# Ledger of designs, part 40: designed miniproteins, single chains, continued (3)

Each design is a single chain, and the fold is of that chain. pLDDT is the mean over its residues in the fold that is shown.

## One batch from the design tools (miniprotein)

Design m9448
Fold by ESMFold2-Fast:
Structure m9448 (fold): chain A 70 residues (1-70)
Amino acid sequence: SVEELIAQLSSPNPGERAAAAVRLGEIGDPRAIEPLLRVLETDPNPLVRAFALAALGRIDPELAARLLAE
């Protein structure tokens, strides 16, 4: 479920956080937007942050374009 994947974004394992971000992007549910923005801003792993940005681009391309325009 989307809720289980959102919880997985808080996993201590960076591979599990990255996998959750990818899957949330594939599903495209806007409930994932705020959790993915938090990962993008706070995750210590730059690859996990990159997957969060990619997932945001799949869910909300206009939001992702605004984030990249900085």
Scores: mean pLDDT 86

Design m9450
Fold by ESMFold2-Fast:
Structure m9450 (fold): chain A 62 residues (1-62)
Amino acid sequence: GPELYRALVDYKAVTPDELSLKKGDIIEVLERRRDGRLLVRNLNTGEEGYVPASVLKDLEKI
């Protein structure tokens, strides 16, 4: 099944290829990158982009 998480805090994108997240957003992890980034889809906005793998500590698996 899909790898779904809830954002526990806001995340502000630092680069144009990153996604911003709001607390409460549901995201799907699409791909784990060797460079320490995750490719994700924000299911609340429909947008795809990258977030740093460090964001995982602020995500709750559902």
Scores: mean pLDDT 86

Design m9451
Fold by ESMFold2-Fast:
Parts: sequence; C-alpha cells; structure tokens
Structure m9451 (fold): chain A 92 residues (1-92)
Amino acid sequence: SMSRATTIAIGAEVLKYIASLADDPEKAAELAEKLSGVKVSPEEAVKAAEEAEALAKEEASEEAKELAKEFVELLEKGVEPIEAMKKVQEKL
C-alpha cells in the first residue's frame, strides 16, 4: 500500500505543476478537478499547492522524495501530469 507521506509528496509535485499553469487558469482548474474529483478555482489550486509542498517537506520520507523527483522527470519528458502521477503510483 502507498504510504501517506509518499502520497503527499507526489500530490505536492502535481499541485506545484498545476500552480505553474497559473498563467493558464482554465488548464490549472481542469487538471485539479481531474486529480481531486472536485472543482477547484485556479487561486485555490495555487494555495493548495503551497500548503501541500510545505506538508510534504515535513512528512515525506526520502523514498517519497525520490518518487516525487521521478514524477518531475516524467513531466520534463513531456508526459501529461495525470499520466505521470499514475506511472509513479504504479511503483508503490
């Protein structure tokens, strides 16, 4: 089973990516809804990303941090955020 710390760390990286799309609020909101199943405003997505990042830094194990790093590497290769998230979760 996936640990809570690992889930938080991966979620934080996804939310950071969504926050980076703040110049495209529509895309940010759509990605947040797909990940959470709840409609979120772009402002709420940005705030959630900041809070999740802070929590991940305190709660995340070194293994969780490595998985979050792999998630970012998938994004750099042009993998969609939702697909990158699924690939990282499959390793747990």
Scores: mean pLDDT 63

Design m9452
Fold by ESMFold2-Fast:
Structure m9452 (fold): chain A 73 residues (1-73)
Amino acid sequence: SKQDVLEELREELAKNGTLTSEQAKEWAERLKKAGVSEEEVREVFGPMFDSARSGSELSRIYGDLQRVLDALK
């Protein structure tokens, strides 16, 4: 379902690492297949920025999410 793919992506973004462009494209394809739009991703993941513990974590999550969003267009 849409919710399952979004929750799996949330778990991936919470990992201590950076998504590659290839991984971001794979996530974008999974989201497209589930019928998730770029707008829905922005709405669902907005709260993650409020939950980031540090500027470094926020920058990483933002960068990873932006790569996925760019692949969704």
Scores: mean pLDDT 75

Design m9453
Fold by ESMFold2-Fast:
Structure m9453 (fold): chain A 66 residues (1-66)
Amino acid sequence: EEEERKKKLEELNKEILEAFRVMVQALGDRIVSRAPEEKREEVLAETQAEGDRLVKLAEENIKKSL
């Protein structure tokens, strides 16, 4: 019935969101590691803010699909 299908879809969406978070974090770490030492704190703050924004946007899009 539709309830079991919804649970499976929520589980799949959770796995997709987790994979997306891991990718965003890996990209962020890469950007920070390439930054000059003097700008590393600024780039870290900006990269974290952008990462959080992207993850939040993905969560909102998943919720909107329900």
Scores: mean pLDDT 78

Design m9454
Fold by ESMFold2-Fast:
Structure m9454 (fold): chain A 65 residues (1-65)
Amino acid sequence: DSTAKGLAELTGLSLEEAKKLVEALQNASADEAHKAVGEILSAANDGDIEKAKELALEALEKLSK
């Protein structure tokens, strides 16, 4: 729950979407999860919050398939 809330705040996702992303990341391979989280955090660290949200939504779509 705290992880999902943190992702929602970082990316602008809804709590429901953030929870689904956390579940998808937990069920993904370590390599896929690392890439997705790394890209989202990198965009957020660069101040590109809109890109962080886009990357989070793309990760959710890809990892939920």
Scores: mean pLDDT 78

Design m9455
Fold by ESMFold2-Fast:
Parts: C-alpha cells; sequence; structure tokens
Structure m9455 (fold): chain A 55 residues (1-55)
C-alpha cells in the first residue's frame, strides 16, 4: 500500500521529502484523485503527529 510506503520513507528520512514526493507523483500519474488525497492526508497527519509526540 502506497500510504505505508510513505510512512516508511518519512520514518527513515524525515528531512528528505523527495522520496515521499516521488511516491505521491506516481500515485498522481497512475492512481485516482482519491488515492492521492488519502496518501497526502496520511502523510500530513503522520508528520504532524510525530512533531506533537516530540514536543
Amino acid sequence: MKVEEIKKAFDENPDDDSIVNKILRELAEKGSPEEVYRALKTYLEYRKKKNISKK
């Protein structure tokens, strides 16, 4: 699942969004708008949650 790949990419390289952007681009090219929206929303929520957990 692309959402799971995004979480792993962020966990491994939090400062490098290039991998996340690559996954989102692939979804935009091959997937539906709903899949892109879900992946983006999950990425934003995951990033926000990690920042809150550290604070």
Scores: mean pLDDT 71

Design m9456
Fold by ESMFold2-Fast:
Structure m9456 (fold): chain A 70 residues (1-70)
Amino acid sequence: SLTPEQQQDKEAFDYRIEVFEDLLKRGASPELLKKYIEVAKEYLERAKQLGMDETAKRIEEVIKKLEEKA
């Protein structure tokens, strides 16, 4: 179970994941996608540091999709 702080962090991560997925859906330049990959990797590191394994996995999947389009 998540602490209240972890739940709030998860909601923030979920929002950021939706932003990355929206970029994939709308299409973005390879240059912009590469910048967002760097941002997504920072969020991945933070999720791992917080022990949020499920969230980290979701971010890894999004990074893979962004890298395929970049």
Scores: mean pLDDT 82

Design m9457
Fold by ESMFold2-Fast:
Structure m9457 (fold): chain A 59 residues (1-59)
Amino acid sequence: SREDLVAELERLMAEIERLDPELAARLRPSVEQAKTLGETTLRAALAELRRVLAELRAR
């Protein structure tokens, strides 16, 4: 489960990087920090990245 959450987090980051590489670079430190924390923090990070990706796709 934790490995699946990390894989999904990296997948969302790759999509964000394709749309806005500068934003992805700014988000990377927070993503790396989330990967060292528990499942609750990983799920919160996933929710944030999904919102960011939705905003980028709406442009």
Scores: mean pLDDT 83

Design m9458
Fold by ESMFold2-Fast:
Structure m9458 (fold): chain A 64 residues (1-64)
Amino acid sequence: MEEKEERFLELVDEARTAGLSRDQIAQRLEEAGFKEEAEKLKTDPQYWQDVMARVAERERARRA
């Protein structure tokens, strides 16, 4: 996995764990330089579902 991809998933998981909404998660991603990904999270429901699934799988793997 590329370092940028790993950081993206970490930021999403941290924001989710902090109880932030989808819009707030997207805002944090924009601030971190993931502008295109943040826009897709807000406008593409399939992309949101795919990202959440990847975050969940990554978290499950870490707890295994």
Scores: mean pLDDT 78

Design m9459
Fold by ESMFold2-Fast:
Structure m9459 (fold): chain A 63 residues (1-63)
Amino acid sequence: DEHLKEGKRLYEEGRYEEAVEYYKKAIKEDPNNAEAWDNLGAALYKLGRKEESEKYHEKAKEL
């Protein structure tokens, strides 16, 4: 998934808000992609959005 790949690139550059946008696009294309949910959680944690981070990490574990 190109959106997942771009999200990871943005995350590595510290561009967490933009990484969240690309991870959400990846999830929209494949809601069963556990890696996209887990990476979304990681980016949200970096943004201080801890409750959402925990929720999406849990979602990744259910897939």
Scores: mean pLDDT 87

Design m9460
Fold by ESMFold2-Fast:
Structure m9460 (fold): chain A 55 residues (1-55)
Amino acid sequence: DIDREKILEYVKKNSPELAEHLKRIFEANDKAMQLLKEGKREEAARVVREAYLEG
């Protein structure tokens, strides 16, 4: 498995915009997992959806 940090670093060298978008997606997924743990399913889905729609 390739570490997320390595993926972002590699992508940033080739496409800073894509790296920024991927970072937002990773952050959104991490936040969504936290929200799911708190039972906030609707908010978790919204956070992920918003991150993907910004791409």
Scores: mean pLDDT 77

Design m9461
Fold by ESMFold2-Fast:
Structure m9461 (fold): chain A 75 residues (1-75)
Amino acid sequence: LAERRREIEERAAEVEPRLRKLAAESPELREELHKKVGPLLAEAAAAYAAGDEERALELAGRAVETAEKLVEEYE
């Protein structure tokens, strides 16, 4: 799990500055982030709080993958 967490954190760190720059200029991207990524992050946080680290990492991974796809579409 530690290796999977590190992978997700590294991918998130790489995509975050690109998302921040694009979202500042695109209301449509902000809406898609709220609709598609927000719920996955909320579910991941809830799973982590419940002690289900494996499910939390799966959900966080899906959130990062969705964010990466949005960056590719908007760049």
Scores: mean pLDDT 82

Design m9462
Fold by ESMFold2-Fast:
Structure m9462 (fold): chain A 71 residues (1-71)
Amino acid sequence: MEEEILRGIVDLSLAVLRKLAEYAEKQGKTELAEKIRSAIDEVERLVDEGRYEEALQKAIQAIKEINAAEK
């Protein structure tokens, strides 16, 4: 049950990060888009390793950093 919930939240977080990357790219914020894609790659690697709690923490941290950068 807990793993299934964590997987669902991580999948949702990845969807949010992908949309943020698209938005940054459309605005010409290439460095921000690349930073977001790097975070997506790290989260996906952690998921592949079965490290869902760490994947979720990385996704949350990335979203917080993006929000801080956008102000």
Scores: mean pLDDT 80

Design m9463
Fold by ESMFold2-Fast:
Structure m9463 (fold): chain A 93 residues (1-93)
Amino acid sequence: SEEDKEAARHLTVALFLVLAAEVGYYLGMPKDEIKRLLEAALEHAERALEKASPDQIPDVIRVLEKIKEVAKKMGFDDLAKRAEELIQRARER
């Protein structure tokens, strides 16, 4: 469906943003810029979850787990908590 395609696009953007944040950390990117990338990744992952079909939910959870991991590693506990809340919502589907 069109919603499935939108979910896939948002999920792809979320994955690229979280990977960019992780690479940026190793390259010495400012902490506030890394946080903005992770916040954007969370917004796209949430939009993906809203539009996701049941068969896409495992991929949404996987990307959210990666966002949680990277946020926790960098000390952004607020973002890690938001990712966990979205994972719980996804598992209820």
Scores: mean pLDDT 89

Design m9464
Fold by ESMFold2-Fast:
Structure m9464 (fold): chain A 55 residues (1-55)
Amino acid sequence: SPEELRALIADLERLIAELRAQAAAETDPEVRAGLEHGVAALERLVAELRAQLAA
């Protein structure tokens, strides 16, 4: 449903913010790169879900 999709987008945006904060605090370059890669993947997913909601 559109309501469930909006809730999922909101939850994913919170997760993205938390992972960005973790990446900024991370001292291991390899772990930080992995977190940044994960954030980018989740941002693409949010964009796709927002497109579905707008259709």
Scores: mean pLDDT 89

Design m9466
Fold by ESMFold2-Fast:
Structure m9466 (fold): chain A 73 residues (1-73)
Amino acid sequence: ARERVEEALEELERAIEAGDIEAAIEALKRLIEAAKELPPVEATAALMRALALAEEAPEELSEALIKALNETL
């Protein structure tokens, strides 16, 4: 689970750098699913890292990621 969370975070960061909204949303969904298998403290930390990455992203990508996060949680 921890390794899947780290891989999903890396995929999310790469997708944001590439401006690939679809890939970023997919990586975020994979992160949320992997985080469900973690202890609550580690899950919260992973989701907070994802939220920080989304907030620092360009506006269009940030809005799409925050919407996906709210719909998936």
Scores: mean pLDDT 78

Design m9467
Fold by ESMFold2-Fast:
Structure m9467 (fold): chain A 73 residues (1-73)
Amino acid sequence: DLPGTIPKSEEELEKEILRALGDMYVGIAKLLEKRGAPGEEVAELYEKAAEYFEKAGDEERAAEARARAEEAR
């Protein structure tokens, strides 16, 4: 538990965590892409990011991540 934080619904807090996980996978995907990793590995990471953004209700970022996954292949 995080005492002293402004009250948020558990659902809102969960969505923030899911967005952070999505951002993490995007960051890893971009890093591997810059290092010349295989496109299929990069695509897999973008797909994972898209799943987390979708679970967070962030359809725009989910769509962007899916588009990048398709481009990476």
Scores: mean pLDDT 79

Design m9468
Fold by ESMFold2-Fast:
Formats: C-alpha cells, structure tokens, sequence
Structure m9468 (fold): chain A 90 residues (1-90)
C-alpha cells in the first residue's frame, strides 16, 4: 500500500486509502492477465502509469478496469521509463 502511494505521488498522482486499495486489487487482477506484471514491484507500477498515460488515480483505475473487463492484458513497457531517463543523461 505505502509503496503504491509513493510511486503515485512521485508521478504527481494523489490517491486516498480507498483509491489505493482499489488500485492494488485491480493490479492483482491485471497480473493474472499479464504474468510479467508484479503488483508489488514499483518499476512495474511505474510502467503501467506511464504506458496508460494516467494523470489521476481515478483515471488509472478506469483504464486498468477497462482492460480487465475486455479480458486484455494491461500494456507494460518497463523500458519506456528507462529510455526517458537515459535521454536525460545524454
């Protein structure tokens, strides 16, 4: 829970305890569709946020729920945050 809150805040997303609990349950369900997604890994959480381009907790919840309802894996580009960080170091 606290790790999820920290990752969200670092990306400008504020979430209350209820939103965090809902997000954690949705990430757990999403991991059943995408075995590469670990809901306890901060890098995987960051990849979901950046790949879905969510700007709020409600938007992130809605986007993850939409993918689950469609039976589709949540897209996970772990390398997107890494590429952005590398470009900054050039």
Amino acid sequence: MELLRKVLLANGIEADDAQLEELLELLKKASELNPELDPNNPLDILAVITTLEARSADELIAKIQERIDAGEPVPLDIMKPVREAVDKVL
Scores: mean pLDDT 71

Design m9469
Fold by ESMFold2-Fast:
Order: C-alpha cells, then structure tokens, then sequence
Structure m9469 (fold): chain A 60 residues (1-60)
C-alpha cells in the first residue's frame, strides 16, 4: 500500500470537495445558460455517482 491512512483521508476529502465544487459549477453554468439542460443532467448524474462512491469509501 503506497498511501498512509492520513494520505488516503486527505485525498478522499480533497476529491469530495472538488466533486461538490464541480456540482455547484454545473448548476451555475446551467443557470447562466452556458450549458444545455441535457448536458447538465448528464454531468450532475456522473458527479452524484462519483460522490456516492466516494461516500461509500469514506464510510466506516
């Protein structure tokens, strides 16, 4: 194992923060009309799946 428990936790925390920021960005772009609703729906679905997977990894 290349990662310590502390390093793994830091990476998971950072990844979660980035995914949450990406979700907010997609919602903002949709509100601004910068992306189509279809594109936003697909991106948000992917982000939600990644967040769910990450939450499962962070679980006890």
Amino acid sequence: MELSEEQREAILFTAKGLLEAARDLVEWLLKQGKISPEEAERLLADIDRQLAELDAEMAK
Scores: mean pLDDT 80

Design m9470
Fold by ESMFold2-Fast:
Structure m9470 (fold): chain A 63 residues (1-63)
Amino acid sequence: MLTPEQVRALEAAYKAGDKSAEKELAIALRQTGRPLPKDLSYEAIKEALKNATYDPALAAAVG
């Protein structure tokens, strides 16, 4: 499961690349508690956002 540090690291990375997506990801993670990939890189964050915003089928098509 996610640690608070992992969530904050993901938000920080998002602020560096995409501020518009950071809040949506944070809200989705806090409310759904969905698992994230271990890699919190820019690409992994995008995939996590797709999973949080879209259903798993759409996320698979993107990532």
Scores: mean pLDDT 52

Design m9471
Fold by ESMFold2-Fast:
Parts: structure tokens; C-alpha cells; sequence
Structure m9471 (fold): chain A 92 residues (1-92)
């Protein structure tokens, strides 16, 4: 959904390429299909595998962890991954 990606670009200040890298990290962390990713795992993986600043990482996590429980469920991050796949920015 193009409008959803544009909204995320505005809210996070991240480019489409940065959002794609984030979605790729989310997909890798959810490879077991549990539908749950810890905020600590995501923060670490984003710091290691992307060029995002600490501020950008915290802002993104805040947007995805809407219930503030320290765990991201698929309902929170799945739409971003699905939107980027549908736009051809993330493969499979």
C-alpha cells in the first residue's frame, strides 16, 4: 500500500530503502513463524544490519510497539512487511 509507506516515511524520516531494510530484518527475526519479536532483538538487529541511527531505531520501535509491552506481534509489523512485498521492494 503506497500511501502506508509514504506515511511511514513521514513519521520515521526513513527512506523506502531504509524501510525495506527494516522489513527484511523483521522477516528474518520472525523466520520461525511465531509472530512475535522482542524489542531488544529488533533494536540489536537494526543496529547491526542497518545504517539507522539510535534515534531512528527508537522512533521506529515506538511506532511498531503500540501496546508498549516490549514485544512486537505480527499485527504490528506484518502490514509493513506485506506492503513492501506488494510494492516489489522486498522479495518474498
Amino acid sequence: KEESIRELEKLTGLSREDLRAVAEVLKELNKDGSGEISVEELRKALAEKTTLSEEEIEKLISLLDKDKDGVLEYAEFGPLVEALIALGLLEE
Scores: mean pLDDT 71

Design m9472
Fold by ESMFold2-Fast:
Structure m9472 (fold): chain A 72 residues (1-72)
Amino acid sequence: SLEELYKRVVQRLVELMKKALEEGDKEKFNKVGELLEEVREIYEKYQAGEISEEEARKKLEEIEKKAEELEK
């Protein structure tokens, strides 16, 4: 479901922020923070009826891919 995707992406980003803090990587921390803000905005727009479930899913999947890139 979209809610499961949302929760998974948020959890992944939170773990990345934690790792960046432990490593002292301020640049990575800031990038992850930006992605978390994007995830929040996407879900808020979906809940407000401004975007479809399909559009929200696509945008969340794009952010999940960016999170995978930052895990390297």
Scores: mean pLDDT 86

Design m9473
Fold by ESMFold2-Fast:
Structure m9473 (fold): chain A 94 residues (1-94)
Amino acid sequence: MKEKLDVDKLIEAIKELAERIKSLTPSQRAAAVTAIDLLLVAGELSDLTPEQKAKLYRAAAEAYRIAAESETDPEVQKFLRELAEKYEKKAKEL
C-alpha cells in the first residue's frame, strides 16, 4: 500500500493472467481471477493518479471479460461480465 507500488507492473500482471486464462482449467481460471482481484485491490489501496486508476480499471475490465468468455458456468459468467462492466464504468468516470 504505502511502499512504492509500480502500477505498470500490476497492469502487466493482470494482462498476462488474462491471456493465460484462455488456456487454463476451470480450477486454474478461478485462481487467476483471484490473483486479478488481489492485484486490483492492491492498486485501489494505493495513492494512484486518476490516469493510473483508469488504466488499472481498464486492464481489470478486459481481464474479467476474457474470464467470462472462458467460463461455462452461467452464474460465474454473469458475475464476471458484471465486474467487467463495473470497472469499465469506473475507468470512464476518471
Scores: mean pLDDT 80

Design m9474
Fold by ESMFold2-Fast:
Structure m9474 (fold): chain A 67 residues (1-67)
Amino acid sequence: SAALEVGDVARAVAPVPATGPGELALHEGEVVRVLGIVERESGRFALVENAAGEVGLVPESMLERVE
């Protein structure tokens, strides 16, 4: 699938654990809004906001664009 961009709506393709500081845990199928893209040495992350207004980093590989 195409890379995520700011303003995209994405869903978790599997349960996402929060394994580091600033990361957000998601359940499978949870829908989030992409606020930014962050490149880290460990890989590419999306800064996302969930329906509860919680903000955090999620590995881009764990997300699929809805629209």
Scores: mean pLDDT 82

Design m9475
Fold by ESMFold2-Fast:
Structure m9475 (fold): chain A 100 residues (1-100)
Amino acid sequence: KKIEELKKELESNRKKAGDYLKQAEDIAVKEGMSKELIDKLQKARDAVEKGDLETARKYVDEAIKLAQKEGASSEVLLALKNARDYVDKAIEYEKEIEKL
């Protein structure tokens, strides 16, 4: 059924966003990145877990900008960009559910 399928897609994309944020955090910690970056990643993950996708998107964008400024590895940046893409997809599915 369309609504149940959209809810499953929302949940799937939200979980993937959280997984990529965890991956970015783990690599950033291993590489000795700033506490500011780690804090933003933790706030983004908390927002994803709570379903506050707009807040999650904001923190992911802030984390990407800070990571680029600090010269983070391509692995951190790729994980963050993947997390952003999954947050954006989750937001799209949430909006589609609201239209029904």
Scores: mean pLDDT 88

Design m9476
Fold by ESMFold2-Fast:
Structure m9476 (fold): chain A 70 residues (1-70)
Amino acid sequence: ERIRRRARALEEAFDNALDMAKTKQQIDEIEKAFRAFVERLKEQATPEEQGLLDEVEARMRSKAAEKKAA
């Protein structure tokens, strides 16, 4: 429950940060920072919650790539 709440809040914060990014460099820095937060959550997560965090990380990578293409 706590990991799921943190994962959702982290993804929301990531989306907001991407919306404010203006350069590909800024997008890369944001992705790097948020992926580090996801990895820290995985250290505290159960195997099932790690699967959820892997999905969040995959969505973050996809969103960053789409933003860079735009």
Scores: mean pLDDT 83

Design m9478
Fold by ESMFold2-Fast:
Structure m9478 (fold): chain A 69 residues (1-69)
Amino acid sequence: MSLLEAGKRAVEALANSGLITPEQAKQAIEALEKANPTSVDEIVAAVKSVPGVGDFAARAVRTAVNGLL
C-alpha cells in the first residue's frame, strides 16, 4: 500500500469512528493528495494542517497508518 493510500484510509477510519468530522476528513484527504507524502510524519503533518483537527486525532492517524503499513 502506498503512503498516500494508507493516509487516506486512516483518515476515513477516523471519520467513521467520529474522531473527525466528514468535512475535516475531506480537507485532510485533499491535503494528503496535494502533499503526496513520502513518510508517516508527512501524513500526520498534512492531517494537522486541517483547521479543527487536534493532537489526539493526529496521534490516532499515526497509529492507524502504522497498522496499515
Scores: mean pLDDT 81

Design m9479
Fold by ESMFold2-Fast:
Structure m9479 (fold): chain A 69 residues (1-69)
Amino acid sequence: SMAEARARLEELRAKLEELKKERPDDGAVHYLDVMLRLAEALLASPDPAKRAQGVALVEELAAIMEQAL
């Protein structure tokens, strides 16, 4: 659901802030920051197709960040 995707996005954002403290100059951390901002913008879109893309992107980023710690 949209509410679950937004809640997950906030969890991923918190995890990213911890990763930034551990690896401030890591290109992968920078990439994740950009992609989380894109997911946030997509979820805020008035277009239901864009919101669906945002949900899918949040799920993909969650999987990537599980591997990254």
Scores: mean pLDDT 81

Design m9480
Fold by ESMFold2-Fast:
Structure m9480 (fold): chain A 56 residues (1-56)
Amino acid sequence: MLSEDDKLAIEAIEAAFDGDFEKAEKLIEELKKNGASEQLLTNVRSQIELIKKRLE
C-alpha cells in the first residue's frame, strides 16, 4: 500500500473530483500536520484549484 501521505493526497484529490471541497481541505490539513513534503502539498493544492475551475 502507498504511504499514509500518498493515501491522504489521493483521498483529497478524489474528494475534490466529487465536489466535496470541505473534505479535500480537511485532508490537506491532515497532510500538513503529518509533515508531508512541501512539494506534495503544493501539488495537491494545485490539482484541487484546477478541479474547482473545471467544475465552474
Scores: mean pLDDT 79

Design m9481
Fold by ESMFold2-Fast:
Structure m9481 (fold): chain A 67 residues (1-67)
Amino acid sequence: SDLEKAYKAIMDALNKKGDKALTVDEREALKEELRKQGISDAVIDEAFWLASTEHSKKVAAEYLAAR
C-alpha cells in the first residue's frame, strides 16, 4: 500500500539519523520524493507520525538496554 511504502522510506531515513530528528529540509525532501511516487500528502503525514512513533520507541528501548 501507499502507507507501507511511505512508512518504509521514512523509517529508513530515521534509522540513518540514529537518535536525532529529521531536519525540515530532510523532511521536505522525503515528502517530495513520496509525492513523485503518487502518494498523497495525507498518507505521507500519517506515515511520518507512525514512523516517528516507532523510531522513538526503538531508540528508547536501545537506550534502556544499554544501561
Scores: mean pLDDT 80

Design m9482
Fold by ESMFold2-Fast:
Structure m9482 (fold): chain A 90 residues (1-90)
Amino acid sequence: MKEITIKDVKVLREGPVAEKIKERLKPGQKLTYEELFDIIREAAREAGVADEKFEPILIYERKNPKSKDPNEKILYIAAGDSIVELVVEE
């Protein structure tokens, strides 16, 4: 699977899941997309919002228009009441 590097983590809508994501994801961290989504699922379960089958929603993925790197993307992810913006480099 493609490895990505976390460049930035920004919370667009606060919530217990966003708090746990901030604890687990740091700029400079290298992981796969599968590992990223697993971390988000674990954060949701730890935050108590995953009482039934839970899946984070990738709302949108786009290239970063402010970056000179064509492999740098912005991911918008919804998890429970939280929305996070991740800047990643592939």
Scores: mean pLDDT 74

Design m9483
Fold by ESMFold2-Fast:
Structure m9483 (fold): chain A 113 residues (1-113)
Amino acid sequence: EEEKVKKLVELSKSKDRDVREDALQELHELFKEDPKKYAKPLVESLLYVIKNDKSSEIRLRAIEVLKHYVETYPEELEPYKEEIKKTLEEIAKNDKSEEVREAAKELLKLLEK
């Protein structure tokens, strides 16, 4: 199981979009089944997409998904709160898309409560 999760995180960073999306979908389903166990690999994969995906639409969606999880699973994501904040602060200042920067700023406000 740990080996499968590690491979899914690696695949979520693939240069092939379909491979990335399939791996992220699997991580999403695993997280919904056991949020505490799979929060770490899910957050790692989502933050990678937010920082590195060439598509602003995909980066924006990853922030919106992360926002939904912060609101729905706040206890399970609490250990990763500072890592999430650090990434969102970087994106809010440096992302090429205004919409992505705005989404990062809104999620940062939610996390500062």
Scores: mean pLDDT 87

Design m9484
Fold by ESMFold2-Fast:
Structure m9484 (fold): chain A 75 residues (1-75)
Amino acid sequence: MSKEELWKEVNRALAIMQAALGKRLYPEASEAANRLIDAIVKGDYEGAIEAAKEMREKGMKTVADNILKLIEELK
């Protein structure tokens, strides 16, 4: 997968995450999800991994696992 295709998949995962947060499905994960977005925008992949792990623990396992896989491929 190209880096352009990886970023399309990251944006898709982020859109799904934002939709779930907007519906208040995972309120306890909201802070971690916002930190994940900020870390990705800054290119802080270590911070993004940390935030995704916290999202996983707070119930957003599928989205967090998908983002972790995409970040590993971006390295």
Scores: mean pLDDT 73

